# Designs tried in a protein design run: designed miniproteins, single chains. Part 72

Each design is a single chain, and the fold is of that chain. pLDDT is the mean over its residues in the fold that is shown.

## One batch from the design tools (miniprotein)

Design m2494
Fold by ESMFold2-Fast:
Parts: C-alpha cells; structure tokens; sequence
Structure m2494 (fold): chain A 86 residues (1-86)
C-alpha cells in the first residue's frame, strides 16, 4: 500500500538528512578553519550559485550563529575528552 512506500521513503529521508548534517558540519569546520565566518559566507554563496539552496541556507545559519557553532564544537570536544578518560 502507499503507507508502506511512505515508510521506506521516510527512512531514506532520515538517512539523507543525517548525511546532509554531517557534510554541512564538516564543510563548516573546514571553512572556519580556513577563513573564519567569512569562509562560511563565501561557501554559502557558492552553494547558492550551484542551486544547492539547502546547503547554502545551512551555511548562512552557521555564519549567523557563529557563537552557537563555537559552543557546539567546544561542547563536543569536552564530551569526546570525557569519553576518552577512563
């Protein structure tokens, strides 16, 4: 039935969303490391020109929320450090 197709499609969307978020975080990290917030905006503009509105919007959000991104990364590093300690 259509319900079964919807479930399979939703599962693929969840996987695609997870990949998208991972890719965006990696790209943001590289851009910030290279050029800071300006790098994020530059990459967002390039993505928009290529028709990748989702990627562009995410990178614009990262640029506009630099403080949030910093806190997120700092927190992730602390969690990773704590997990490594026995």
Amino acid sequence: SSERREQEENERKVEEFRRFMREMMERADEAIERSGVEGLREEAERRREEGDERGANMLYAFAGAEEGLRIMKETAEKIAEESEKK
Scores: mean pLDDT 74

Design m2495
Fold by ESMFold2-Fast:
Structure m2495 (fold): chain A 65 residues (1-65)
Amino acid sequence: KYKENAELARRASEELFEKGPESVSSYAAGNILRVGADTEERLPEFKEKSKKEKEEKEKLLEELE
């Protein structure tokens, strides 16, 4: 579930920072955050909305200066 995954990712990321830079690599922190975000995006509703919004923004940027 989103809240569960988001909280897990945030807590893990915070724990990594608390233990210090030598504890884990940036890759590990990035992967944890990505998993949380990816879970939300995988929902059909969110995936379609996110993709549609991204395409609209790119189209507007292409036409707008």
Scores: mean pLDDT 58

Design m2496
Fold by ESMFold2-Fast:
Structure m2496 (fold): chain A 78 residues (1-78)
Amino acid sequence: SPAAEHLEGLVELAQQLIDEAKTKEELEEVLKKLERWIKEAREALASLPPDHPLVEPLERTLRRLEELRKEVEERLKE
């Protein structure tokens, strides 16, 4: 589905931004984007019926984005 492909594209974009970040300032900007996307995905998930076909793609995307957020937070502790 186009929506599920869009969600996978967000994870790929997030990974690319993390990989390309060279400074703490750039990582902090990536963290802000990740936090916004996580919030938007959670709000979208909360608005859907439990049996909606986008629930599983959204839950998978949220899990991946939260894992990437933890990676960025750990790198920023350096």
Scores: mean pLDDT 84

Design m2497
Fold by ESMFold2-Fast:
Structure m2497 (fold): chain A 72 residues (1-72)
Amino acid sequence: RAEELAEEVRREVEKLSEEEQEKAVQAVRDAARQAEALGRTDLAQRLLDVVAEEKDPAEAVARAVRLLVEAE
């Protein structure tokens, strides 16, 4: 389920160094850019909103993963 995958990703990101967590958040921004390029403008905006609103990198990445799984 999307929730279980998001929780697992959150735990994995929590184990990362601060630098690696920033790279994970950057991967979410990259995913938003790719979604926009594919014409999925609403998904791209929702991914960017998650990164802007969520200050915890692990929670931001987990929320983004949930959005991506729900959008497939």
Scores: mean pLDDT 81

Design m2498
Fold by ESMFold2-Fast:
Structure m2498 (fold): chain A 62 residues (1-62)
Amino acid sequence: MSEEELDREVREALLLIQYAIAKLAGDFDAMREVAERARTELGNEELADQILKDVEEMEKKA
């Protein structure tokens, strides 16, 4: 594996951990920040969209 691939996987794992913490805390602003970082740092638009959709659904239930 390349060092570049390993760094990307580590960044993704850290963002997923931050997302989980924000979701448990009900911190919608932190969840949106994680989504933005997933798009800008990882180029992962699917993950960003998934997080934003989850925020919208949680806000509707609050």
Scores: mean pLDDT 79

Design m2499
Fold by ESMFold2-Fast:
Structure m2499 (fold): chain A 60 residues (1-60)
Amino acid sequence: MISELNDRLAEIGKVASRDERVAALQKLAQGLREAAASEDPEKKLQEIVDWLAEEVAAAK
Protein backbone atom coordinates (compact mmCIF):
# COMPACT_ATOMS: atom_id res chain seq x y z
CA MET A 1 0.00 0.00 0.00
CA ILE A 2 2.47 2.70 1.12
CA SER A 3 5.18 1.25 -1.16
CA GLU A 4 2.70 1.27 -4.07
CA LEU A 5 1.97 4.96 -3.42
CA ASN A 6 5.73 5.69 -3.31
CA ASP A 7 6.19 3.84 -6.63
CA ARG A 8 3.39 5.88 -8.24
CA LEU A 9 4.87 9.15 -6.95
CA ALA A 10 8.21 8.17 -8.53
CA GLU A 11 6.44 7.50 -11.86
CA ILE A 12 4.81 10.97 -11.74
CA GLY A 13 8.32 12.42 -11.43
CA LYS A 14 9.21 10.79 -14.78
CA VAL A 15 6.40 12.56 -16.69
CA ALA A 16 8.06 15.03 -19.08
CA SER A 17 5.34 17.70 -18.97
CA ARG A 18 5.49 20.00 -15.93
CA ASP A 19 1.81 20.92 -16.36
CA GLU A 20 0.82 17.24 -16.35
CA ARG A 21 2.95 16.59 -13.23
CA VAL A 22 1.38 19.58 -11.44
CA ALA A 23 -2.15 18.44 -12.41
CA ALA A 24 -1.45 14.89 -11.17
CA LEU A 25 0.01 16.21 -7.88
CA GLN A 26 -2.96 18.55 -7.31
CA LYS A 27 -5.42 15.69 -7.88
CA LEU A 28 -3.37 13.46 -5.56
CA ALA A 29 -3.45 16.19 -2.87
CA GLN A 30 -7.26 16.45 -3.20
CA GLY A 31 -7.61 12.67 -2.98
CA LEU A 32 -5.40 12.57 0.13
CA ARG A 33 -7.53 15.26 1.82
CA GLU A 34 -10.67 13.21 1.02
CA ALA A 35 -8.99 10.03 2.29
CA ALA A 36 -8.00 11.74 5.57
CA ALA A 37 -11.66 12.72 6.13
CA SER A 38 -12.98 9.27 5.10
CA GLU A 39 -14.29 6.57 7.46
CA ASP A 40 -12.10 4.13 5.47
CA PRO A 41 -8.78 5.84 4.67
CA GLU A 42 -7.11 2.59 3.51
CA LYS A 43 -9.77 1.99 0.86
CA LYS A 44 -9.51 5.60 -0.34
CA LEU A 45 -5.71 5.34 -0.52
CA GLN A 46 -6.04 2.22 -2.70
CA GLU A 47 -8.41 4.11 -5.05
CA ILE A 48 -5.82 6.91 -5.33
CA VAL A 49 -3.03 4.40 -6.11
CA ASP A 50 -5.19 2.82 -8.84
CA TRP A 51 -6.02 6.25 -10.32
CA LEU A 52 -2.34 7.31 -10.31
CA ALA A 53 -1.38 4.12 -12.18
CA GLU A 54 -3.91 4.97 -14.93
CA GLU A 55 -2.79 8.63 -15.17
CA VAL A 56 0.91 7.70 -15.41
CA ALA A 57 0.18 5.07 -18.10
CA ALA A 58 -1.81 7.65 -20.12
CA ALA A 59 0.93 10.32 -19.75
CA LYS A 60 3.72 8.07 -21.06
Scores: mean pLDDT 69

Design m2500
Fold by ESMFold2-Fast:
Structure m2500 (fold): chain A 69 residues (1-69)
Amino acid sequence: KLEELEKLFSEAKKLSEEEYFEKLLEILGISKEFAEENPELAKLLMYARILEILGLEVSEELKEKIANM
C-alpha cells in the first residue's frame, strides 16, 4: 500500500483531479459509491487510512467522529 501511494503521488501531476481521486480511493479500499454518497465521511476516512499507512497515530477523536457520521 505504501508503494502504491508513493507511485500515485509521483504521477499526480499527470492525472486529472478525478483520476487521482479514484486511484486514491482504490489504494485506500474505499468504494467510489460510498465516496459519492458520503463525500465528507469519505474525506475523513481517507485521511485516517493515509495516516495508518504512514505509521502515524490516528487519534481516538478522529476514529469516533468517523464512526458517528
Scores: mean pLDDT 71

Design m2501
Fold by ESMFold2-Fast:
Structure m2501 (fold): chain A 78 residues (1-78)
Amino acid sequence: MTAEELIERGKELKEKALELLRTSTDPQTRLYAAAGIKGAEEAIKAAEEYLKTGDKKSLEGAERAVRGAEEALRKAGA
C-alpha cells in the first residue's frame, strides 16, 4: 500500500470510528471506537512523515497502525 493509500485508509477508518463513537451507547464499542480513532490518526501521521522523509520505518509504522485501527473496529463490531 502506498503512503497516499494509507492516509486515505486512515481517514476512512477514523470516520467510521467517529460514527461508532457518536451513535453507540455500548461501553465496549465506545472503547474500541476510541482505540480505532487513535490508530487511524497514528497511521495518517506516520504516512505523512514518510512522504516528508522517505523513511521506510515510518511507512511500516503506518501499515501497522492501519492494521491496529482495523482490528479495533472489528472488535467494536464494525
Scores: mean pLDDT 85

Design m2502
Fold by ESMFold2-Fast:
Structure m2502 (fold): chain A 90 residues (1-90)
Amino acid sequence: MIELTEEQKEAIDRLAEMLGVSREEAARLFAFAVQAKLIDKGYEGVRVEVEGDKLVVTSPLTPEQREKVIEEAKKLVDELARGILAEADG
């Protein structure tokens, strides 16, 4: 599991504002975007969901491979959040 930072939570709130959707819907879209990017990188079978203040990454991989997936997910979450905040900043 990945604990969401204040900046990442703000990015989800900004995404909701930009798209005119609920925060819950924006959180689902954010998680889906991270999931899609992981699958594009070759991590098939991963699932990403937002549960409260946490991003939950589920993988069928071994513990060692799971650590690599979590590290990639953290990087993608940060990159996506920064991109959303940069666009929202104008």
Scores: mean pLDDT 78

Design m2503
Fold by ESMFold2-Fast:
Parts: structure tokens; C-alpha cells; sequence
Structure m2503 (fold): chain A 52 residues (1-52)
């Protein structure tokens, strides 16, 4: 279902966010921006799935 897919996207986004928090000071600015973009995109996709 769309809800189950949205839950998976949120779970994956949370895992990437945890990795970002843990390794923030070891990552380049470019890598940090890319990972933040992945988190935002996954959460936006989950929101879209739950709204439709």
C-alpha cells in the first residue's frame, strides 16, 4: 500500500539522518548537502504518498 511504502521511505530517511549526525564532522560539505537532499526527497515522497 502507499502507506507501507511511505513508512519505508521515512524509515530509510531516518537511517540516513542518523548516519549524517554520527559522521557529520568527517563528511565533506558536498557529501553533507547530498545526504540532506536524500533525506528531504524521501520525506517529501512519503508525504506525497500519504496525501494521495
Amino acid sequence: SNQQLAEKYREDADKVEEYLKEYEKKLSPGARRMLRGIITTARSAADALEAK
Scores: mean pLDDT 86

Design m2504
Fold by ESMFold2-Fast:
Parts: structure tokens; sequence; C-alpha cells
Structure m2504 (fold): chain A 70 residues (1-70)
């Protein structure tokens, strides 16, 4: 199982940001979340609702997913 930092490194874009769609795929693939669960987590940490998260926001979303999966 990949660490949260390894997941972030794989899904970040060229500008070092994480799209909501890339994060949603990671939440589903690595943590077994449903589309609904992933969307709720992303909405919680995507403060501006623009579909782009910082590495810090994505890290918190992945930690939330890990808690739901354990």
Amino acid sequence: MLSIQEIIDKIKDKDGKISASALKKALKEYFGLSDEQADEIIKKYDKDGDGTLTKEEAGLALIEAKKLSS
C-alpha cells in the first residue's frame, strides 16, 4: 500500500496541484470509497469549489479516506 505522500506524488499535475478527478480516482482505487464518499471528502477540502486542491488539502482528504477504510 502506498503512503499518502507517494499517492500525492503520483496524482499531482505539472503545476504541483491536484485535480478533484485525480483525487477521486485515488480515493476509490487505494481506499475503496464509493463515488458519493469521494465527492463528499473532496467537497469538504476543496475550499474554493474550483475542482483543484493543494497538496495539503489532498493530504487531509487522503487521511480522511484512510480513517473510513480502517
Scores: mean pLDDT 79

Design m2505
Fold by ESMFold2-Fast:
Structure m2505 (fold): chain A 84 residues (1-84)
Amino acid sequence: MKTITEEIVVANASDEEIEQAVERVRKAMLEGDRVLVQKDDGSWVEYSPSEEEAEKAAKDIYELAKKRNEQGKALTVRIEREVE
């Protein structure tokens, strides 16, 4: 199987742009895709594709994107999908 990775970088984003990124992540997770969010130390947090984890990821991404953008930093998110 091949893994397709989509990388989303949220930098200098408006509230609407952050909400668009959050909705893309939520939809991907509800469709069974895995999501990874980069922390300040460069490590990755993985969110499993479930309704509960999708809502948690959405909240975490929104809060982290706002905080990092206020500091002049970017938030990097990866969406991974397995295909045959």
Scores: mean pLDDT 81

Design m2506
Fold by ESMFold2-Fast:
Structure m2506 (fold): chain A 54 residues (1-54)
Amino acid sequence: MPIDTTPAMADIAIGVVRISPLPQDVRDEFIARLRAARDSLDKLLAVLKEYQKA
């Protein structure tokens, strides 16, 4: 059952619009954090691969 699907979509859209036109400084920080997050995921994947190889 779709509960609060429409309100959630609207909230996401508002959030995206509000943060979409980010200042250069803030955008650089977001990009750096996203890269760090991806690196963390790569580390976790490496650990999982080690587990499966063992």
Scores: mean pLDDT 60

Design m2507
Fold by ESMFold2-Fast:
Formats: structure tokens, C-alpha cells, sequence
Structure m2507 (fold): chain A 90 residues (1-90)
């Protein structure tokens, strides 16, 4: 199951890298708003953090990845604490 999540992230990243950022961003924004019940503003912020974290990971910049991942998780804990806890248990 983790492999399928990574594959989806890879596909989204591929579309963004080819200039399809608006399409990938809209997809992630819809997911965050419908599944995690986030506001449009918070969804956009999470998308930016996730995109930067993925790029840092691919570049093997683990220090930057860790910092961005912490910001991403902190925002999720603040805005969707119960949903975040449920996701971590899976």
C-alpha cells in the first residue's frame, strides 16, 4: 500500500515537472478539502510544502526534507488533528 502512495506522488510530481502544476495542484487541493476538511488556503499551503519536500527527497537533501516534513505534519496536526491521528495509525 505504501508503494501505491509513492506511485501516486510520483505521477503528481511528473505532471508538475512538465508544467501541469495547475492540474496536479487542483487534484491535491480537492483531496485535502474533501478528505481532511481543510480550507482552500490551508490546502494550498500543504500542497506547496509537500511539493518542496518531495523535491528535497529526490535530491537526497534529507535535512531540508526533514524540515519541510515537520512543517507539513505540524500544519496537519493544527488543522485536522483527528484525521491526522487516524492516518498515522495506518
Amino acid sequence: MEEKIEELQRIIKEQEAQGNEEAARARMKLYLMTVLKLSPEDAERLIDLQRQAVQAYVNQDFEKYEALAKEYLDLLKEKAPEEMEALLKE
Scores: mean pLDDT 69

Design m2508
Fold by ESMFold2-Fast:
Structure m2508 (fold): chain A 99 residues (1-99)
Amino acid sequence: SSSDQAEAARKIDEIEERLRELRREFEEALTLSGDEQRRKLIELGASIGVLLIDVYVSKRIYSSRGELTPEQSARFDRLIEELDRLDAEVAARLNALLA
């Protein structure tokens, strides 16, 4: 339905904005030190994990309904790649603090 296609578009926009917020939070975390940075990075990692699940679930739901355009499917895939990259950067920084 046209409703599901509009919902998919809105969901992608919401996830893209949340990813921008997480990147901003990561840059802010890099200005911190010690336990404060460690705590913020752990929280950020959890937030990335939650968003990544949301992307996978949303893509699956809209795809299964046949309501996902090829462009929207590509946007979901790009969001997964960008979140995986951010997660790796957060993990690398956290591991450096724990070594």
Scores: mean pLDDT 87

Design m2509
Fold by ESMFold2-Fast:
Structure m2509 (fold): chain A 55 residues (1-55)
Amino acid sequence: KPHPELEALSDDPAAREAFLKHAEEITGLPPSELTGDQLEEAVRKLAEEIKKKLE
């Protein structure tokens, strides 16, 4: 499965929707046009940004 993190998010529909909206802001693409690879990239960027803020 290419998106284990997104699969975990799908356990909470609200969290999944919020993530997709945030991914749209990061990538500039609507959620309906995001490919699996782009979603994985967005997850990775989010994790990196969070890690940087938390140090």
Scores: mean pLDDT 63

Design m2510
Fold by ESMFold2-Fast:
Structure m2510 (fold): chain A 66 residues (1-66)
Amino acid sequence: GAAEEKAYEAGLEAAKKNDGDPLSAARAGMLQATKLGLPGPVGFEQGLRAAAEVLGISPEEARALL
C-alpha cells in the first residue's frame, strides 16, 4: 500500500546516501513505517528491499550483509 511504498522510498534515500548500506536503509524504512502506523518489521523489510535494489542483489542477500 501507499504507506509501505513510503517506507521503501525512505529506505531507498538512505541506501543512496550510504552506498547501499542495508542497515541504514532498514533503519530508515523502520522509522518511516512506525511514523505511518505500520509495524517496524514491515519498514525494516521495505528498507532491505531498497538496499538490495541499489546493490543489485536479492533482499535475502542484503539481509545476510547485516
Scores: mean pLDDT 85

Design m2511
Fold by ESMFold2-Fast:
Structure m2511 (fold): chain A 87 residues (1-87)
Amino acid sequence: MLAASEERIDLYLEAIRQTPELAGLPEERRRALAVALAEAEETTPMDRADFEALGKQFGVPAEAVREAFLTAQVLELERAVRKALGE
């Protein structure tokens, strides 16, 4: 398989836009962070070290990366509920 699915990347892009400390990043950096988050979650459960590593890589607080990760989980659940209720 290639990189993480475009659906997962889109989910993280939306989560990043809703995280104030990350929303101000340039579009290319937001997308790169979304890809990195989607790829990281695919192989292992995300933990503190993963958030710290991504925070260091992208020059943002690890707490902001963790917030975006948690927001993405909520958004995924909301999308699933909306699809189920869409009829």
Scores: mean pLDDT 78

Design m2512
Fold by ESMFold2-Fast:
Structure m2512 (fold): chain A 98 residues (1-98)
Amino acid sequence: MEIKEEEVVLPLPRDATVEELREALAKLFGTKPEDVSPLVPVDLSDVVESGLAFLVRNGKDGRWYGVVVEILSDTQFLAKIREITGISPEQELRAMGL
């Protein structure tokens, strides 16, 4: 599988959901939302400042692209992780003793 890296800045509202991100990326790459797969962060400390990653099939060339979406705020990023993983930010903070 050939994966190319791409950075994308999307003009989304502050409360944008993972579903809205999928639809925006599908439109941008000329594909279906089903061909937009969120990548689950394995180490959140390394990912929080760098954005949310997706695997997207480009409808134009049929190739898979690793896409990083710019984070607008920490609160918005945590909300997106919750939608993808089903893990509450409060549970993560409690696990860290905070």
Scores: mean pLDDT 55

Design m2513
Fold by ESMFold2-Fast:
Structure m2513 (fold): chain A 79 residues (1-79)
Amino acid sequence: DEAARRAALLAEFERLLDERVARMIELVEADPTGVTVEQVRAFIAQQRQQLQQWLAANQPSIAELEEWVAELRAALAKA
């Protein structure tokens, strides 16, 4: 079922994004660069809304979603 595969990949992508966001917030809390956690969360919320609008207008292939998941996993593994 393509719909089930797509839903699973999107769920994994969102899970990986949440993990990356949590790590970014930890870094912001440790680094007094003048950026607040609230500002970072607001920015991320806006970016997620833009992504959702793009997904509504465009339907990425299963292969594209698999690539996005692989890229996020690689980035998290290196951090």
Scores: mean pLDDT 77

Design m2514
Fold by ESMFold2-Fast:
Structure m2514 (fold): chain A 107 residues (1-107)
Amino acid sequence: KKLEELKKKFKEDVKKLYPNAEKRDWFSHLPEEQRFENLVTAALIFANMGDYETAASLLLSALDLVKTPEEFRDLARTFRDIFAHAGNKEMAELFKKYEEEAKELEK
């Protein structure tokens, strides 16, 4: 329940920055671990190209695979690094905020 509320709020905050970002069935035929890896790799490529809307959609798709607060924190850290490296400070700060929120759920 608390994790699902955190995921919902995170999705809403991402959509405030990228209103057209949407979860899609990219790599849905793959096992969850391989799907997650491919979504992260694709998000890195699109973020480095400056296509933050597609990168955000890939992030929202990866968020669907998160089942624990620890997995949420790992997702937030990974995408924070991706968006920070790409120069998107707004997304990087958003992920930093939610990484801290996930740490509180682990306690």
Scores: mean pLDDT 83

Design m2515
Fold by ESMFold2-Fast:
Structure m2515 (fold): chain A 73 residues (1-73)
Amino acid sequence: DEAAADLAAYRARLAAAEAELADLPALSEEEVEEVIARGKKEGKTTPEARRALVQRARALLPEVEAAVAELLA
């Protein structure tokens, strides 16, 4: 199933990105939203913006997994 395979690949890439950005400080949920909004205005090229996007992706992963499971049910 393409969705299940894509989800597995996404998890692997997310883990790799987390490892690459591990030296950057963790952001609060509010800080993540602020940094992402600022990054969108400025082109998302900063390491801080990438850190925020990775943290948001990790936080949303359980919801994505649940949604994929529902689509495949």
Scores: mean pLDDT 74

Design m2516
Fold by ESMFold2-Fast:
Structure m2516 (fold): chain A 69 residues (1-69)
Amino acid sequence: SAAEAEARLKELEEERQKRIDEILAKTRERLSKAKTTEEELQITKETLREVADVESEYLEQVRRIKEEL
C-alpha cells in the first residue's frame, strides 16, 4: 500500500541521514588530526566517496520501492 511504502521511505531516509552523520563525525575527527594539506585532501576525497556510496544505495532502494507502487 501507499502508506506502507511511505513508512519504508521514511525509515530509509532516517538510516541514510544516520550513516551520513556518522561519516561526517568521523571526518571531523580525522581532519582535526591532519597535519598537512595533502592529508586533508585525502580525508575529504575518502569522505566524498563514502557519502556517494550511501547516496547510491539509498537511491537504488527508493527506486525499488517506487517501482512497487
Scores: mean pLDDT 88

Design m2517
Fold by ESMFold2-Fast:
Structure m2517 (fold): chain A 78 residues (1-78)
Amino acid sequence: SSSTIRALGRLTGLSQAELRRLASPKTITEAMRRVDREGTRLVIEGRYDELREFIREQLLSLGLSEEAAERYAERALR
């Protein structure tokens, strides 16, 4: 399924080809699941600043630009 990659593309402004060049679909999906799991925990604990930084660092580690990582983190918290 490419739904996760499509969603990330809409949030970051990157094409699916660019996202797949940075990492495999499996690696991207696993990183997104990690963000979801840890993000849910941080939200429940009220640690929103740590949540934003965690999302940003995970996306940067996948090879996303600062701008793309910020755009995704901002939209994920809205």
Scores: mean pLDDT 67

Design m2518
Fold by ESMFold2-Fast:
Structure m2518 (fold): chain A 77 residues (1-77)
Amino acid sequence: LPPASPEEVQRIANDAIETAKKAVEAAKRGDKNLASSYITAAYVLLVAGEVAGMPPELLAETRKKVDEYAKKADEII
């Protein structure tokens, strides 16, 4: 598998965080199924980023942010 460009890797990281934020918004409006779907999608994006060669520091930072939003969504559900 050819490694992703730094731009592509950063895009995956940003998409994972934004998807996790959408889970919190879905949870706040009472849509727990949509919130769970967004959390699953955010973690799938993290796996895609890791496979694409995301630097360990960026992967750790992105995972931490996704985990924070996942926890917030779960606390609301």
Scores: mean pLDDT 83

Design m2519
Fold by ESMFold2-Fast:
Structure m2519 (fold): chain A 70 residues (1-70)
Amino acid sequence: ELPELRPPDQLTEEEARAFVDKVLEMAKKTDHPIVKDLRAELEAARAAGAPVRTLWALAQRIVHEMKVLS
């Protein structure tokens, strides 16, 4: 199941972090290079304390790439 996409302006911090965590778990199930690179970038950004909008945008990009590859 793909996570529901929401506008970043309407996301709570908790909701955005839950979305990011769900996307990271889903991305681990695929071996596509694009998804792997985006997952590594998202994990690095999260560890560095990037803004919630940045984390959400990277997570949304991963979901889009996974949909294209499906």
Scores: mean pLDDT 74

Design m2520
Fold by ESMFold2-Fast:
Structure m2520 (fold): chain A 105 residues (1-105)
Amino acid sequence: GEEEEKEKIIKEAEELLLEAEIIRGLALIILGLLKKFSENQEIIKKVEELVEKMDELIEEMKKLLEEIKKSESVEEQKKLLEEIKEKLKEIEEIFEEIKKLFKEA
């Protein structure tokens, strides 16, 4: 029924947010390694700025998840879920940039 569909959307949104948090954790490990082993301050600063962008996107995803939980409409929840998916894609693209910078360090 509609209630089961709403619960599935919430669960999917929570799983996407968890994936974003895991990617952020990996980005912080890379940043920590760069700060410890690299003398390239310009690469370190670029990775710090990229991590800050990830943090902003994760906070936006958290707000969208709260809106999904408060929504009484499955159609609105599906629209908000697509916005969460778009933000996760941006986080994945930022992580690819971080990996590229790490190889150049």
Scores: mean pLDDT 90

Design m2521
Fold by ESMFold2-Fast:
Formats: C-alpha cells, sequence, structure tokens
Structure m2521 (fold): chain A 85 residues (1-85)
C-alpha cells in the first residue's frame, strides 16, 4: 500500500474518530504511529491529521480520546524533528 493510499484510509477512519470506542481509537493511533515509523517522510502529514482529530475530540469534550490523539501527535512530532536533522 502506498503512503498516499494509507494516508487517505487513515483520514477516512479519522472522520469517524469520535464515533469509535476508546480501544478502537488506541488501535487507530497505534496504526498511525506504525505507518509513520515505516514511512517517516509522511510523519509530518500524519501529525497534521492527528492534530485535526485532537482538536475535534477537544471540541466534543471527549478528553480520553483527546489524550490518546495527543500521545500519538507527540510521538509523530518527535519523528519529524529527528528527520529535519
Amino acid sequence: MSPEELQRQLDRDGQTFLSLSVDEVREFVRRVKHVADQNPEIAEELARLLQAYLDKALEAGDSEKAEIAQEGLRYLLELTRRQRE
């Protein structure tokens, strides 16, 4: 699967982010982190995606899903920082 195809699939999954269970959200974020580890060149784009879903979770008052998204975002931002070196 191409990085672009994976990103589109993750974006579609993210559109249902707030309707997922907490365990499904953890699995989604774990998948995003795994994809970023294997494709560091798209880590910045994946970080932007997780930031958007973090914002949506915060707007919806879903603090637990927001915390999970924030953990994933922090991980991806560290990857993008290392790639800039």
Scores: mean pLDDT 74

Design m2522
Fold by ESMFold2-Fast:
Structure m2522 (fold): chain A 81 residues (1-81)
Amino acid sequence: SVEEYIKKFILALKKVAGDSGTITVEEFRELLRKLKAEGFPLTDEQIDELVREIEKVAGPDGTVTFEEAKKLVKEFLEKHL
């Protein structure tokens, strides 16, 4: 279900962010590629779109908070899955 994919994605995202609560655009891109390889129903176009959306909210160092990434991911997956 869409809800189960969202839960799995958020758990993976939290793991990457760690105790700092931050994630780089590069780590986010690598996570999306890994999830697709593991069978997540993400197209290459959707991965590119998610990366662009994260880049828009990232600071000059290419870093976003876990909460910013989580919100964006939930909104995206609810609209596209």
Scores: mean pLDDT 81

Design m2523
Fold by ESMFold2-Fast:
Structure m2523 (fold): chain A 98 residues (1-98)
Amino acid sequence: MKEEIEKEKQALLEMGFSEEKAEELAKLTEEGYEVKKLYESGEIKREEALKKLKEIMKKQMYILGEAAKELGREEEFLKEVEASASPEMVEAFKEGIE
């Protein structure tokens, strides 16, 4: 887990993300792993796990939007997000661009 989080952070830095944005995204990914762990252990039910993961993904989309804007790549990232993400996730990304 810690090694996977560090690799994600390094990949984001290589893509031109700031240290701050890479660290925020890595932290949210770590929070997602904790939710998965709680679900797999039976401590939380599927509905609760899905709600928590959805909130984490929205925060990730917002930060990704801010980072895309800082990089001047908001159009490129928006096209990718619109092609692959739900309308709710696209909205969170757009809020980050604004």
Scores: mean pLDDT 81

Design m2524
Fold by ESMFold2-Fast:
Structure m2524 (fold): chain A 86 residues (1-86)
Amino acid sequence: EEEERKKRRERWNKLGQEVRKKLDALVPTKTAAELQAFRDEYLKEKDPEFYKEVKLSREYSRRAQGKTLDELEKIKAEFRKELEKL
């Protein structure tokens, strides 16, 4: 359990660093929308499971914007349940 979670976290961190380095090279020539599209395609091709989690995390962040503490806790609980399904 914990060891599998640790390996998954390490995979996320490594892949996140790889995509960030590639995005840094594109920053001078690309718009924010183009950089996001590049990131999404890169993650989708390299790790489809991680990409699903990134999409879910992005949805959570969007839903959390401007919410009260009680609403945030509810959103966190829903996000956690969705992560368990992945």
Scores: mean pLDDT 72

Design m2525
Fold by ESMFold2-Fast:
Structure m2525 (fold): chain A 74 residues (1-74)
Amino acid sequence: PEEERRRRMLAEADEEGRLLLYKAIYNWKKQGKLTDEFLDELAKRAGIPKDYLKSITDEQAEKAKEELEKRLKE
């Protein structure tokens, strides 16, 4: 039960972390802060390939923002 709860929490945290990352990318892109240097630093800190961060589309980022807002309202 504790093992299952921990696995569930990790899966949920990964999903929330992904949504938060997508929302942050969306906001930074709108603010014009997504420079190559910024992406390099973010990739280094998050352990995510820079190419992956660059592949996040406006649609994916916007959907993540909507999903987070929906969760905050629920």
Scores: mean pLDDT 66

Design m2526
Fold by ESMFold2-Fast:
Structure m2526 (fold): chain A 90 residues (1-90)
Amino acid sequence: TDDPAFRAFLDAAVAAALALMRYGILVRYDGSLEELEREVAEMEAAVARAREALARITDPKLRAAAERELAALEAALEAARAELEALRAA
């Protein structure tokens, strides 16, 4: 129940989700490229921490759930990176 690796994963996943939310708000309300780049960088750092924590989870069910969450966050990060590059090119 108190797996510190799973808790570390949750904290990192929440940080990534918050960065994604701030990124989406900034895109909708005409945020600067610098602001968008900062949120993408925060999401990258959080995803990296989530990946490190995932490697330390020993419970197979928690690991499988964390793997699915990480895959969703990595897909969202890829989409945000692609959108940021498109905005830079415009």
Scores: mean pLDDT 87

Design m2527
Fold by ESMFold2-Fast:
Structure m2527 (fold): chain A 75 residues (1-75)
Amino acid sequence: MEAARAVAEAVVRRVLETGETVTVTLATSDPAAQQVLEELRRLAEEAGLRVEERPAAPVIIDGVPVPAVEVTVSP
């Protein structure tokens, strides 16, 4: 839980510091990645940032296709 928040905070901070769009790909079958997504949505909303989510091609991890989502955070 705390690790997911730290990742989300780092992404939001990067967008706020640079004014640039940040895109991350998250494996949706991982509960930790789902928590990152929830924290990203919450923190971005609090900071007045835009969040767009779209399906991504499955990522291959050790030969196994894992469902993924692409998350874009912008000013």
Scores: mean pLDDT 77

Design m2528
Fold by ESMFold2-Fast:
Structure m2528 (fold): chain A 74 residues (1-74)
Amino acid sequence: SVLEATGASAEEVLEAAEEAARSGSVAKTAAAELLGTTASVEDLREVVRHLEGSKSPEARAIVESLRKAIEEKE
């Protein structure tokens, strides 16, 4: 698809978020949030859907950041 190669994929953002949640790392959480800002709205919605069930504080912080990124792009 046109321009998909210029941003992070849903898979890349999800993997970064899962690593942050697993490690409890503030730095990895921030990295996942930053990576999410480069993704498309559709990809961000998919990542949020997968993470909404998580009770991890890191995953919750990432979800809130991604929701804000979706709002800023709409």
Scores: mean pLDDT 77

Design m2529
Fold by ESMFold2-Fast:
Structure m2529 (fold): chain A 85 residues (1-85)
Amino acid sequence: GELYATVTASDGTVLTLRPGESETFTSSKSNHTYKFTFDSANGTVTIKNLDTGEEKTLSASQGSGKLTIPSSNETYEVTVFVDNP
């Protein structure tokens, strides 16, 4: 199977990321645009604020983690799954 990650925002928005894929999300709470990137080789999801350049990385190899962005006090939940063959 292939790895994929989901990112859940505090407003309930869910993003799905395939290996090496990036998705962007504009938060209605902070009015910032964030870029999420899944690095399956390292088992990490990186969140970059495109307006400020702030980056946070969460290690979530085949598990789940929670990441808080201090500048906006927003929390994102990340879960890594294995797609069944």
Scores: mean pLDDT 72

